# Designed miniproteins, single chains, continued (2), part 113

Each design is a single chain, and the fold is of that chain. pLDDT is the mean over its residues in the fold that is shown.

## One batch from the design tools (miniprotein)

Design m7925
Fold by ESMFold2-Fast:
Structure m7925 (fold): chain A 91 residues (1-91)
Amino acid sequence: SLAEAAELARRALEALREAIEAARAGDILKLIGYTLRAIGIMIELERKFPDNPLVQEFLELLKKALRAALEGRLEEAEAHLKKAEEIIEKL
């Protein structure tokens, strides 16, 4: 339903904003944790709307942010998360 999609998008946006703040603070464990939370929420949204290109683009950016975070590249992780924020605000 649209209401379920909106709630999932809202939760993903909240997790995303927490991940961005963690990246800025240099808190790599919180960055990883919140990014994984956002990924999990967006995978659920993708299962319900598999052909939505914005959901797929958002998920790709979160996966890139997670990889950068795991490699200690916090500025690169933050950049990917900010691009994801721009996309989800269009949903």
Scores: mean pLDDT 85

Design m7926
Fold by ESMFold2-Fast:
Structure m7926 (fold): chain A 60 residues (1-60)
Amino acid sequence: IASLEVKALALRAVSGASRTMAEIIRKRGGPESVIADSERGAELSERAAAELAARAAALA
């Protein structure tokens, strides 16, 4: 059973994982393009999670 709240939690988890991955890659001296992509992914996931949370609140 899909719910907006569960989907928002999943997107927040993805955002956290993307930030952790960016830190690991930065610490290892990896390519900045991969770090930038991970940071962009985290931002998009946070934005999507906030939109879903707002929609869930509006439907309550």
Scores: mean pLDDT 78

Design m7927
Fold by ESMFold2-Fast:
Structure m7927 (fold): chain A 95 residues (1-95)
Amino acid sequence: SMLKKEQEEAEKKAREIVEKGRKKIAEADKLLKEDPQKALELARELADEMAKKADEMAELAKKTGKSGILSEASVGVMLIGASSLAVSSENLLKR
């Protein structure tokens, strides 16, 4: 059915968002040790991107009505990670 296709595509999109976010956070964390200024710039971009993705994931969860979709909580954890990285980078650059 068409409804099943929409749910499967929504789940795939949610998984791709989570996976991409995790990879970017890992890259920013590595840069924190090598170049704190670039790490700060990436962390800020990631925080903004993940905030927008959290809203998108919330809408996908509402649309599917199923527990099989990756939750907005996964994106929220990544947003917290990116924000923490930004604060750490700023503290290193201030002094």
Scores: mean pLDDT 68

Design m7928
Fold by ESMFold2-Fast:
Structure m7928 (fold): chain A 88 residues (1-88)
Amino acid sequence: MSKEKLEIVREGLEDGSPEKIEKAAEAVRELYENKDEKSLLEARIALGERLIELAEELIKAGVEVENARKFLELAKKKLEELRKELEE
């Protein structure tokens, strides 16, 4: 059920709250475990890019949140992993 998982991811990206982001990350993990590679790829890339932007904006705006930095690092690493898998 890729549509339902993608909806959760989009909701997390749009809302940006910690709870929504956590649920979005879990939905992405479930897509990975189900090996829905196409939906997983789209969800992972979108999620990672949005988390990076959100975390950077929060930090640059002077709202330094420890979780924002951790999300930024996690999203950045995941995007690199996904892009590497696509090229290999």
Scores: mean pLDDT 70

Design m7929
Fold by ESMFold2-Fast:
Structure m7929 (fold): chain A 89 residues (1-89)
Amino acid sequence: MTKEEVKERFIETLREVLGYPEAIARKILEIMEKNGVTDEELEELVEKIRSDDPEKRREGYKMLNKILSKITPEEDAELRRLLEEEIAR
């Protein structure tokens, strides 16, 4: 999988599997990249979240939550604002 294919698949996974709006999914990707998440880690995260194995899906969600726990208050506030805008529609 190319770097661009991994990023696209990650955005699609957040949108289709987790139900995030595209704007939120793109912002999560930006935050992950800013926090040094590698293309290999993104690929592993996508494979785990899309797995039919409930245990692998739990590992994927745990990885996502661990990465998101490292975000700044400013990044968290921006994600909340984008989510509120989508809920208001």
Scores: mean pLDDT 76

Design m7930
Fold by ESMFold2-Fast:
Structure m7930 (fold): chain A 96 residues (1-96)
Amino acid sequence: DEELRRLRERLAELTERFVEALLKARIEEFGASEEEIEEARKLLPKIAEEGKEGILSTTDASVEELRELLELYERVIRLLEEGDIEGARELLREFG
């Protein structure tokens, strides 16, 4: 199904942004140093790639489930980028 493939690819693309937003939010919350941020940034491409592979390996998710997950990821990323870490956690709890 073209729709299913498109949603999976879109979700995988958002994985990199999600991982980066989450890491940035954690760093800002706990006051990591500039050096710690740089070291973490070097790992982001690998972490994002592994996450992307995990999402793409899901074989039984419906179009509706993937669409809901995509909307969830976009909302969580937005909250994390805005510094609303608690809001992001609450949203993830509602869907988990």
Scores: mean pLDDT 64

Design m7931
Fold by ESMFold2-Fast:
Structure m7931 (fold): chain A 96 residues (1-96)
Amino acid sequence: AEAAEEAKKAKVLVAAPTEEAYQRALDLLEELKARDPSIVGVSEVQKVGGTYYLEVTLETKDAADKLLAELESEARQNPELTVMSWEDVEGAIAGK
């Protein structure tokens, strides 16, 4: 359907409970962005209740799924990333 095709853009929210996890996540996301052009942008979001949030914008839902898989793989190698959470968020088609 047309709506399914419009759901091409995706966002991933990354939450880091510490400044160390936040810096590691930011570095990892910038490295992944350099490797994968489907990652359009990484933006810093305000610290809320001691947790740091990063918003990653991707060209497609498939790119978001690949990013999530890469983040999970990296978290398995780095214990400080194990405390992070990340979620695929529907793009602008959902309507604000």
Scores: mean pLDDT 65

Design m7932
Fold by ESMFold2-Fast:
Structure m7932 (fold): chain A 100 residues (1-100)
Amino acid sequence: MLSEEEREQLNEALRRFVEELEKRGPEASPAEIKRLATEIASTIPNPEVGTLFGVMLGEAVDLAVADPEAMRAAFTRFATALGIEPELVERLIELLLQAA
């Protein structure tokens, strides 16, 4: 389980990611979304949180393309376990599925 500080870093990074995805609009390709995830991951102060963020979103993008239903279920379970805000999880799922 993440520490409170690590959870705050992860939630803040996800808020930035959602904001940047919304600016790019529904035409953002899976490759562009993965590049954005890697870019934001590199700005996270805790390297372990940065690695987790990058891997999590990279896999979520791939799964959204391959199996949207499995992505929704798996990402919701994983995000809940990490203590990510439910509203942020749902918005992120919507954006990733719309781009796939």
Scores: mean pLDDT 79

Design m7933
Fold by ESMFold2-Fast:
Parts: sequence; C-alpha cells; structure tokens
Structure m7933 (fold): chain A 68 residues (1-68)
Amino acid sequence: PPPGVVLLEHPPSDGSPASPEDVRRAEEKLRRALETPGAEVVDTTPGEAFAQAVERLAPEFERVSTSP
C-alpha cells in the first residue's frame, strides 16, 4: 500500500450477519490505523462488519484526525 495508507485485513463474511468478533477485529485494526497521524484508512473488507466498525469508531476518527 502507499506510504501513510493502512489496509485493514478482515475475513470476508459467508453471507452471514456480521459477527461481533469480526466487528471487534475491524475496530482494533481501525483504531491502530487512526493512531498514526496522517495515515489514510482504506477499507479492504467489504460488508457489514467493516461498516459497523467504522460507525462505532466515528468518534475515534475525529479524535485522532484532529489530534496531531
């Protein structure tokens, strides 16, 4: 990936609803990425688990992005 871009690895869903574990894993990956100033978070996992993680971490996104 380009410098400053963090890719999130997450197992694809088997068409099942997003599991709490999958959401939690995506959350941890996102949180780590957000701790890097200037890093761009790119969703590498399509589906509800990642979308849910992004929604849950929206405050963290603002917090890290606005905290140089």
Scores: mean pLDDT 56

Design m7934
Fold by ESMFold2-Fast:
Structure m7934 (fold): chain A 96 residues (1-96)
Amino acid sequence: SLPKFSREVTLEDLIEYAELMYKAKYSKEDILGFIFGVMRKSKVDLSKFKDKVPGPENIYTVLGSGMTFVGDEKEALQFLDDLLNKDFEEVLKKYK
């Protein structure tokens, strides 16, 4: 049997995972893919991210898609947008 990756994650969890991945020297693309994967079931339009973050060709996007986001989807997408369009390390420091 394949393990089921149905885990609930909040914005605080996404920020913590992004920081831990960054400190562990994961690529920015892998971190962005993971966050986008988690947000893929969002009711908010994701079309603006489609060509700017990794899709299902990235394993971390696939892993994130197995999770369920809980909370304000617009705030989580703003975090993703800030990481994509601003200095990555400074965004992580600002969000804590």
Scores: mean pLDDT 79

Design m7935
Fold by ESMFold2-Fast:
Structure m7935 (fold): chain A 114 residues (1-114)
Amino acid sequence: MTPEQRELVRRAAELIDKAVEALKNGDYETAKKLADESERLAREAGPEGLTLQAMAEYVRGLAYVKSGDLQGAEEELERLRKIAEEMEKLGYDDAVNVARSAIEELERLLKKAR
């Protein structure tokens, strides 16, 4: 990982922490915006950012479920499935486990909300 990629990963992680705090405070719009910015930085970091991309999609999915936007949550669930497949193809087992746990939790919450 280059120094530039390390800085992108660090900033993306900081934004995820802030997005999680916004979720806990019921500020779902701020959580989604922070998750969007985190995902953008994580994508710019390339494969090294895949775990943070999954975390951003998970946070956004949680915000959608908690705000009652079940369609938005289902779209995030599909995005998580796609990134998990990408991680599996690249052999990123730890990242796959993070994405898989996120998928299971979003599926559980969506079933409860339906």
Scores: mean pLDDT 85

Design m7936
Fold by ESMFold2-Fast:
Structure m7936 (fold): chain A 95 residues (1-95)
Amino acid sequence: EYKKKIQEATEKLVKLLEKLGAKEAAKLVQEVAEYFIKRLDELDKEEQEGILKMFEAMLEALEKAEEAGRDVEEVIEKIKEELEELLKKLKEEEE
């Protein structure tokens, strides 16, 4: 259930980021999504839901900014920053 929803949310987020020229942020979304999807069966239902909500929130914020024609660069930078911090922590926790 959550795997398909996470894949759909992240695919939409990646496509929107690429359309906006944010290729580095799009790559980070893919990398973080692949990390969680690979480990999804090891996570409890609340953790899986949290991951889905995180990506959905990022997508919603970016769609809202694009529709309003403002804050797009700020939202992209925040997504990039949050994903870089998360990926760093996840790689440290693996050890």
Scores: mean pLDDT 81

Design m7937
Fold by ESMFold2-Fast:
Order: sequence, then structure tokens, then C-alpha cells
Structure m7937 (fold): chain A 105 residues (1-105)
Amino acid sequence: SMTDLGISATATRISVITADGKETEAASVAEAIAAVNKEKDAKAVVTLDGVVSTAAGESWTGTTTITLTNNKDGKKTLTAAVSGNDAAGNAFSDSRTLESDASVH
């Protein structure tokens, strides 16, 4: 879900792009993460339109794009590259590390 990204928003589109450029729509963020973790040199792109609130207390507006890639670091982590506009309309770009296997405890 979007909560796994620390985000309170509904995705407008979720896509998985393979190394050869083939795009497939994913039904959920969890499905997109599972696809990226299958070691196909794939990335997932999550598109959000409108107001986005984060667990860190940030607010974003307009179109936000989140690109998820597997770090292949042996720790089952993902890089989430975020680009969008803040609440004042200023463009931002950020990179976050996420655990790709949050269900194993």
C-alpha cells in the first residue's frame, strides 16, 4: 500500500518497467515491489496526482513521481527516488531507502 512508502495518498498509476523497456501496470505498490524484487533489473514508477501527505509531515502538490529500484545490497532494500512539488509549488527531488521485505519479522 502507499503506507509502505510513508505516504497518505492514492496512486493514479503504478507501472513496472523491465530492463528492455517493457511497461506493465501493477494493481498495487506491494505487487510493484514484488516485481522489482524478482531481479529482472526492473523499476517501478508510482504516479500521484494532487495533495500528498507523508509520515514525515511533508505535504506535496501537483504530480509526484516515485521510482522504486532494488539496491541488490543483500539487505533486501529499495531506493525510492521521489520528484514533485512541495506545498509552495517548489520542485524537489529526494531519495529514500525502504525495506523491500517488511513482512518478515
Scores: mean pLDDT 71

Design m7938
Fold by ESMFold2-Fast:
Structure m7938 (fold): chain A 97 residues (1-97)
Amino acid sequence: MRDLAEEVGVNRSTGVGAGVVVLKSQGLEDLAEEMGKILGQGGRNGGIATGYATNAVISAIQKDEELMQLHLENLSKLASPEVVEKVREIVEKVYEH
């Protein structure tokens, strides 16, 4: 259970858990696992960056391209380019679904 919690990034203070649950509810389990690993391994960027990544995913599910791009732009100011690109890849796949 500890390993599973670490892998999915689930804890009381992270938006990662909420984003992963939302992706799983849409049948996007592979993308949920990828998002959890990227945000978990890249570290917690003050929680705000994790919130922007989660909101970008939610906006993509809602087909709101404007909010999706806004959240990704805000993420790019707080996270490394590598983390931003990986989150963008997930968000783009969610939007196409």
Scores: mean pLDDT 66

Design m7939
Fold by ESMFold2-Fast:
Structure m7939 (fold): chain A 135 residues (1-135)
Amino acid sequence: MALLANMAGRSYAHQGRYEEARRLFELAIELAEKNNESPIVLAMAYFNRGVAYAKLGRYEEAIEAYRKAVELAPDTGLAAMALFNRGVVYAKIGRYEEAVKDYEEALEILTRLLGEDHPRAIETRKNLEEAKRKL
């Protein structure tokens, strides 16, 4: 059932309905915890909730949701995406030191899993250099 709530939340997010998406991702988290679902399922729900909060301009809540996604699924492509998106949020609110750390960790994971020439690794490196210029 957690997966269905997550899928419904993603459908609302695709429509730009981020407040409804956020509520469905919160339901997905509650259902995943209640049913003792795998950490990766819970991490996906936290990641998607972070995206919804970021789109709503609720940056501190987005940061916390991405933190939970990384904690639950470290060293995965999902963790790299959560770190990258959290770095973007940190940079947007002027927290460039935290953005640099998140981009460096995301880039390490992406380079190991996908290679240095992968488009996501290239994009992460670009954002890292932009954040470093703001220090």
Scores: mean pLDDT 92

Design m7940
Fold by ESMFold2-Fast:
Structure m7940 (fold): chain A 68 residues (1-68)
Amino acid sequence: MIRLTEAQIEQLLAALAQTDPAAAEMLRRLLDGRRNAPPESRSRVIGQFLETHGTPAMRALARALAAA
């Protein structure tokens, strides 16, 4: 499971918006609906979204950010 800080989530959204603005907007709306949810729940949503809509490069970026 990917675990990201708010700053890392914003960095990932910015990178996604450069390649797929529609996917970035969709993910942002999903996260806005879950902003009061635990960080674990939000990170799970991000992980699932990237597996279905993200490129291999976006998944690699998310893993690198989570490892930092």
Scores: mean pLDDT 70

Design m7941
Fold by ESMFold2-Fast:
Structure m7941 (fold): chain A 76 residues (1-76)
Amino acid sequence: SKEDIYKRLKEIDERLREIFPKLYEKDPKLAEEMQQQIVEGAQKAYEAIQKGDLEAAEKAVKEIEKVVEEMEKKVE
């Protein structure tokens, strides 16, 4: 559902807010590259929602979730 996608995007934003400064301290270039992937994925999810393509939106959100998980791993 659209509500599920928006909820997951909000969770991604909250996780990114916590993890980005920690990764930036260790590797600024990597942090910026991974943040850009998240921004591009979020834009793709938003465009898919506008077109009514919930499957494409879910795929985009899932890709972003993987990037955030990878960022969290690199900080540990």
Scores: mean pLDDT 86

Design m7942
Fold by ESMFold2-Fast:
Structure m7942 (fold): chain A 73 residues (1-73)
Amino acid sequence: PLSPTTQTILGALQAIEDKDVATARALLEKLGLPTSLVKDPRAAVEALLEIARRNGDTVAEQQAQAELAKLDA
């Protein structure tokens, strides 16, 4: 029921949280984001949050905000 873009954003957020660099890199590339973002998890999550907001994707936006809060803890 989720769009392919929403699924990709959620998968990228999960891979970043899990420190699964290979999966995070692949999903960031699929979204057109720089793969170098895997070296900066905060910047990666912020970029994913921006894509979610731009697309009006409330589910991905809420998840990105939660991941950002975890990185600041």
Scores: mean pLDDT 83

Design m7943
Fold by ESMFold2-Fast:
Structure m7943 (fold): chain A 69 residues (1-69)
Amino acid sequence: DETVRVEAEVELEQGGQRTRTTVVVEAPRSRLREAVEAFAAELLAGMRAGGSAAAGERAAAALREAADA
């Protein structure tokens, strides 16, 4: 059975701003890998661009979109 459920909590603090994102995804293994890779890529890109609070929101959106497909 390749269906996997993952729950993750990410908390970022920058310049007095605190962003907390909780993501839950349940999908076949192949879909889950793609979703996790999208999440990681968005988070890293946001950190490199200045680590804005928007980075967490964009990562969460990417993960949800992959899970919903």
Scores: mean pLDDT 64

Design m7944
Fold by ESMFold2-Fast:
Parts: sequence; structure tokens; C-alpha cells
Structure m7944 (fold): chain A 94 residues (1-94)
Amino acid sequence: SSADQIENIRLSAAYILQEAAKLAEELGMYEEAERLRRLMQEVLSASPEDLPAILEEAIRLLEEMAKRTEGEEKERLLQMIRSLRELLAQLKAI
């Protein structure tokens, strides 16, 4: 069902944002970590129509972080960005 698909997207996005916040803390990006935790809470509580904008904001934040990161941590951020973009595409197809 569409509701089950949206819930699966929501939980997947929240998990990615939680992992991204942990990575941000490891990188010393404490303000970005707090913003990612806030976006995670917004993902969990938002109406379905507001989810795309929240995911797009999260993607932009991770892209900014990736530009300031090198090596394995940058690859982890790029993987998270790809995963969020895929979830956003799935959400827009509902």
C-alpha cells in the first residue's frame, strides 16, 4: 500500500540521517550533526507531502559536508546521498 511504502521510506531516511549525524560528530561537524538530528525528527513526524522538502534539505546538507571531507568518510557521505536520492525518487513516484 502507499501508506506502507511511505512508512518504509520514512524509517529508511531516518536511519540514514541518524548514521549521518554520527559521521558528522566523528568529523567534528557538530552543528551539522545537530541539524541532521533535527531533520531525522522532522522525517519521523512530517506529513507525507512535507517529506520531499525535508529529504532535499538533508541531501543538500550532506553534499556540503562531502565537499569538506576526504577519503573513506567522503565515500560514506556520497553513499548516504545516493540512498536519500533513491528514497526521494521512490517517494515522488507514489
Scores: mean pLDDT 92

Design m7945
Fold by ESMFold2-Fast:
Parts: sequence; C-alpha cells; structure tokens
Structure m7945 (fold): chain A 94 residues (1-94)
Amino acid sequence: SFEELKAELEEVLAQMIAALTDPNLKQEDIDSLNARASRLVDEALERLPEQSPKEQEEMLTLMNNVVASQMMFSDDTAGLLARLKELQARLEAG
C-alpha cells in the first residue's frame, strides 16, 4: 500500500541519518541503503498521481529528505541534485 511505502521510506531515512554518526558504518551498508532508497523513491513517484493532494505533499517532502540524505553518501551528486530540484518544484506547484 501507499502507507506501507511511506513507512518504508521513513525507515530508510532514519537508517541513513543514523549512518551519518555510525563509527562502524560499512560501505556495503551504505550501498544497500542507497539502492533501497532509490527503488522506494522510484516506486513512490510512479504511484504519486493516484494519491490525494495531502498524501502527495507528504510523500514529496519525505522523498526530498531521502534524496538529500543520499547526496551525503555520494560523490556523484548531479543526478541526485536534479531529482531534488524536481521534487522541490512539485512541492511548490502543489
């Protein structure tokens, strides 16, 4: 469900934030979190048009925070920055 997708994105965001202060963080854990985050953001974008305006705004805000967190772990930020700008534009328009 969309609620389950939101919960999974909230979980991934919490794990990514925790990872920023984890002294035992492994590259494989970062790679796994980034892969899961990207998949969940893509799924959310595909399902977004079917949701109410309030649910769209809440999900866009969550996705923006997730993508911003991904940028903290990536040296290739160009694609992530483009995604952030797209999500921010959609939030401002809706």
Scores: mean pLDDT 78

Design m7946
Fold by ESMFold2-Fast:
Structure m7946 (fold): chain A 93 residues (1-93)
Amino acid sequence: MVEEGIEYAEKAREILEKEVANSRAEEIQRLFRLALAEGLIKNLRKAAEEQDEDAIRYNYIMARELLAQAEGDQEEINEAGEELSRYVQEMAK
């Protein structure tokens, strides 16, 4: 999961770095998602060092969603969003 999550975030970053924004709003969104990818890679490495399974799961789901968004995979976006919702509900108990 850690290695896969990092791979998803790095693939998303590569796609986002190659994308050409057609508006200032799209460029702001692209830069935001690039920053998110870097944060997810850092968080996954830290969670792995701390053996924090909850943090690994959360950041893994976020990395998968970010890659799905970068690839335009609406089905994966929906599935990752549902998984994140379930995770948040579990953590609230």
Scores: mean pLDDT 80

Design m7947
Fold by ESMFold2-Fast:
Structure m7947 (fold): chain A 82 residues (1-82)
Amino acid sequence: NEAIKKAVEEVKKLLKEIEENPEKFTGEKVGEWLEELGKKIEKEDPKTSELLKGAGYTFKNSKPSHEGIIEGLKNLIKELEK
């Protein structure tokens, strides 16, 4: 699925940016980014859109540490690649 592959690529790019610039990323910012990515692919892949929006909601509401953000995104990538 092309939409899933693109979503995985964008999440991997975000993960790399967070690892390189941790001070620029909060759980709220990451969550908002994931929700917007989900909205963009909603018509192409509603299931992946729902997964991305759900992950975004969790990041916004759990107030994760920097390590928690990295671990959460790695787990999301695993879910997207199955």
Scores: mean pLDDT 82

Design m7948
Fold by ESMFold2-Fast:
Structure m7948 (fold): chain A 81 residues (1-81)
Amino acid sequence: SEAEELFARMRAAGRDTNAAYLEALELLRQGKEELARRLWELADRARNAEAGRAPVAAELEVGSEEGLDAMIAELRAALAQ
């Protein structure tokens, strides 16, 4: 699928699962809801397999309304550090 291909490309480029969550939010902002949802699911599965921890997706859904663009910007800034 497109999401699996995108996720594989990100992993091959050395991007972690947090980067995949950010990409899913960006796709959601662009109106590509099915691709975003699928990519988010793949990132969540990989995150659980790698660490066995609670998924970071919970942090991505802070103040969902009006916060989507701000959330993307904040997460990009946090992951860039």
Scores: mean pLDDT 65

Design m7949
Fold by ESMFold2-Fast:
Structure m7949 (fold): chain A 66 residues (1-66)
Amino acid sequence: MKIDDEEIARALGAMAVGLAKSMLRSGVDPEEVRAFLDRVAEKLKTISPEAAAELRREGDRLLAEY
């Protein structure tokens, strides 16, 4: 099975979003969740700028509700 860097980056981004949703539901400060997502996005950018941009969009959408 061929797993490329783009597939891995998208999977990591999806896991980060899932964790962020759980953190927000558990009452973690939205500012800490944003910092977490920003750190993950910066790391993902070195693998896939597209996956990093998608993570930032999803993070902004989640945090706009808080």
Scores: mean pLDDT 79

Design m7950
Fold by ESMFold2-Fast:
Structure m7950 (fold): chain A 87 residues (1-87)
Amino acid sequence: GSIYSKEDFEEMIEASVELIKASVELTVTKRNNGPNQELADAYERMSRSLQRMADILRNNAGDQQSAQSWLDKSQELLKKAQELRES
């Protein structure tokens, strides 16, 4: 497509849904006093979803500043996951 392809829209929706699912999983795991490994898994899933969304936004007529913000948040969540795996 000229701005967003059908595939780009489908991937954006999929990544958004996975971000929501991972966020819910993180909340449930915290509530149930789940192990750090499960919390780390949830943060890594959120990070991957944000990365996918940012890549789609960058590759289209999207806001580059918003894409960078999502990438920064993705890296922040990934670092948090790594810290949890080391504890």
Scores: mean pLDDT 82

Design m7951
Fold by ESMFold2-Fast:
Structure m7951 (fold): chain A 85 residues (1-85)
Amino acid sequence: KEEELREQAVKAARKAIEIAVTESPDKGARQIEALLDAAYDQSPEVARKVADEAMKLAEETKKINPEVGEKILEAVERAKQRIDA
């Protein structure tokens, strides 16, 4: 169901942000963007909700690590433009 897809996607988004913080901002940003694109292929509604949660997580990350937070926000914004197109 859509709720389970959303929960799984949000967990994956949290993992991508962890990768961006601990390993590589670019790698985490690419993973979040790919995750949102994949979620859109399954359900545009779920993808929009996941993008909103990813934006909140990115804003929290920006307070601790501005460079990583900004890269994640840009990646989510790019994916959101495709989702809304």
Scores: mean pLDDT 81

Design m7952
Fold by ESMFold2-Fast:
Structure m7952 (fold): chain A 68 residues (1-68)
Amino acid sequence: SDLDKLIELSKQGEAAVKPLIEFLKHEDYVVRGFAEMVLKGIGNDVVKETVLNSLSGDLKERAVKALS
């Protein structure tokens, strides 16, 4: 399931940030909420650095909103 993938990603730390941000676009609000929780658990500084350096457009906007 998508939640199982999110749990697996939660164990990968910084390397999981980009895949986790993709889950913020998921249609299921539960999946989006879990992805946001995992991203906050990894650490805002690490996540913000990845967002600023690696993302653009809609995905960046969603990630910034989720971290606020």
Scores: mean pLDDT 73

Design m7953
Fold by ESMFold2-Fast:
Structure m7953 (fold): chain A 65 residues (1-65)
Amino acid sequence: METSAKMYMLGLATDLELRGLAEFEFRDGKIVVTVLKDTPETREQLKLLDEAAKKAGLEGVEVYY
């Protein structure tokens, strides 16, 4: 379950980065995200990423615009 949650989290983060919507890095048990394109789609994906990160045992997502 933990492994599947981590894979899902990485998949969401990688999709955002490959689509040029955001950049991310891991820091202090959380995902730090820099938003490149602020769209409703990006915001929805960031919500999913935050939930996935918490399920994977991280503190969640810290977002910078």
Scores: mean pLDDT 77

Design m7954
Fold by ESMFold2-Fast:
Structure m7954 (fold): chain A 64 residues (1-64)
Amino acid sequence: MSEEEIEKKVEEFEKELKELIKKGASVDEIQRFALSYITKITDDELRKKLGEVAKKLIEEKEKE
């Protein structure tokens, strides 16, 4: 997968997670969404970056 394609997919995933958080989703709901999304990804680099984004947003939500 190209670096540009990875970047675009990461941005789309982050946008979807932020929208879910904005709607008042629980940490558990956010984790389930992220896991469901990431488990379908076969590219190791993309999977790692998506995991980092999910962790960051979950930690941010937990600090509220």
Scores: mean pLDDT 79

Design m7955
Fold by ESMFold2-Fast:
Structure m7955 (fold): chain A 90 residues (1-90)
Amino acid sequence: MDAILAIPEIRAALEAASRAAEAAGEARRAGDLEAAIAHLEEALRHLAAARALLEANRDRIPEADYEALLAALEAAEELARRLKAELEAE
């Protein structure tokens, strides 16, 4: 058991964030910086939703799974923010 399996809403939010990040990469490759930034903002919103759901369900998640997923979410948020800042500077 892990947080993703135990709480379908967390899985849905993470899947949505992943799709938005992929769309941002495709938009950047196509030279559409506005679309790439918009998709990164969407990814950040989904990651924030996943974090809120994780925190709200803390008591339902084993500590090790909670810590691992929280660390992964924080890393993904930092990467998305860095990429957005880089695109906004172009």
Scores: mean pLDDT 81

Design m7956
Fold by ESMFold2-Fast:
Structure m7956 (fold): chain A 55 residues (1-55)
Amino acid sequence: MPVLYLPGDVPAEPGALGTLEDGRPAVIVEVLDETTVRVVNLETGEVLTARLVRV
């Protein structure tokens, strides 16, 4: 499962901007649980489920 890195001061909510493991920007579109989010890759438009990791 891909990982989304989100800064610790950014709330985990729809619209939050994070970074995928490969360095690509992604926006949270849905929070599924405490550690799982749906995101849109801003470079490709791909919707994917990612593990949320705080940095």
Scores: mean pLDDT 83

Design m7957
Fold by ESMFold2-Fast:
Structure m7957 (fold): chain A 97 residues (1-97)
Amino acid sequence: MEEVRERLEKELEPAIEELLRVPEEELREQALELIESLEKVVENGKASLEQLLAALYTLEALLAVARERGDEELAERLEELIEKIKEHIKKLEEEKK
């Protein structure tokens, strides 16, 4: 197991619990800012595989919270970016062969 993944998994567990404690409107604003920043990083093609995997874990946590709260608009935005990142990861893995 990769030490980076183990570290992220342990950090993500309490992060999900903390995210559920953040007020709905504040979390929404923070999530939208993160989405915008990550979209730019992915578009510029400068993200490493490690950065994309870290982003994916964070976005999956935010998606879980958005779904729990019934924030359909935020959930759709997160799902779109998650799918885009997964496609980019797949392309990077194919290019490494």
Scores: mean pLDDT 74

Design m7958
Fold by ESMFold2-Fast:
Structure m7958 (fold): chain A 65 residues (1-65)
Amino acid sequence: MLEATLPPGFRVELESHGETPDGVSHSVQGSAERTANGTTSLTLRMHYRDAARGFSYTLDFSSSS
């Protein structure tokens, strides 16, 4: 298992989306920031849609320490 630690004072932004020919799509947007005093903030939004089953889910995560 790979773990990475964000350096203090840095921010990483993530964006990914995809769709299969079968009508399953996903979208992920997120950011992670670590302040100079070691506080870490993480925000992540994930959207999943399955057209074959008629389901759609949006999950929002936020965490700070």
Scores: mean pLDDT 62

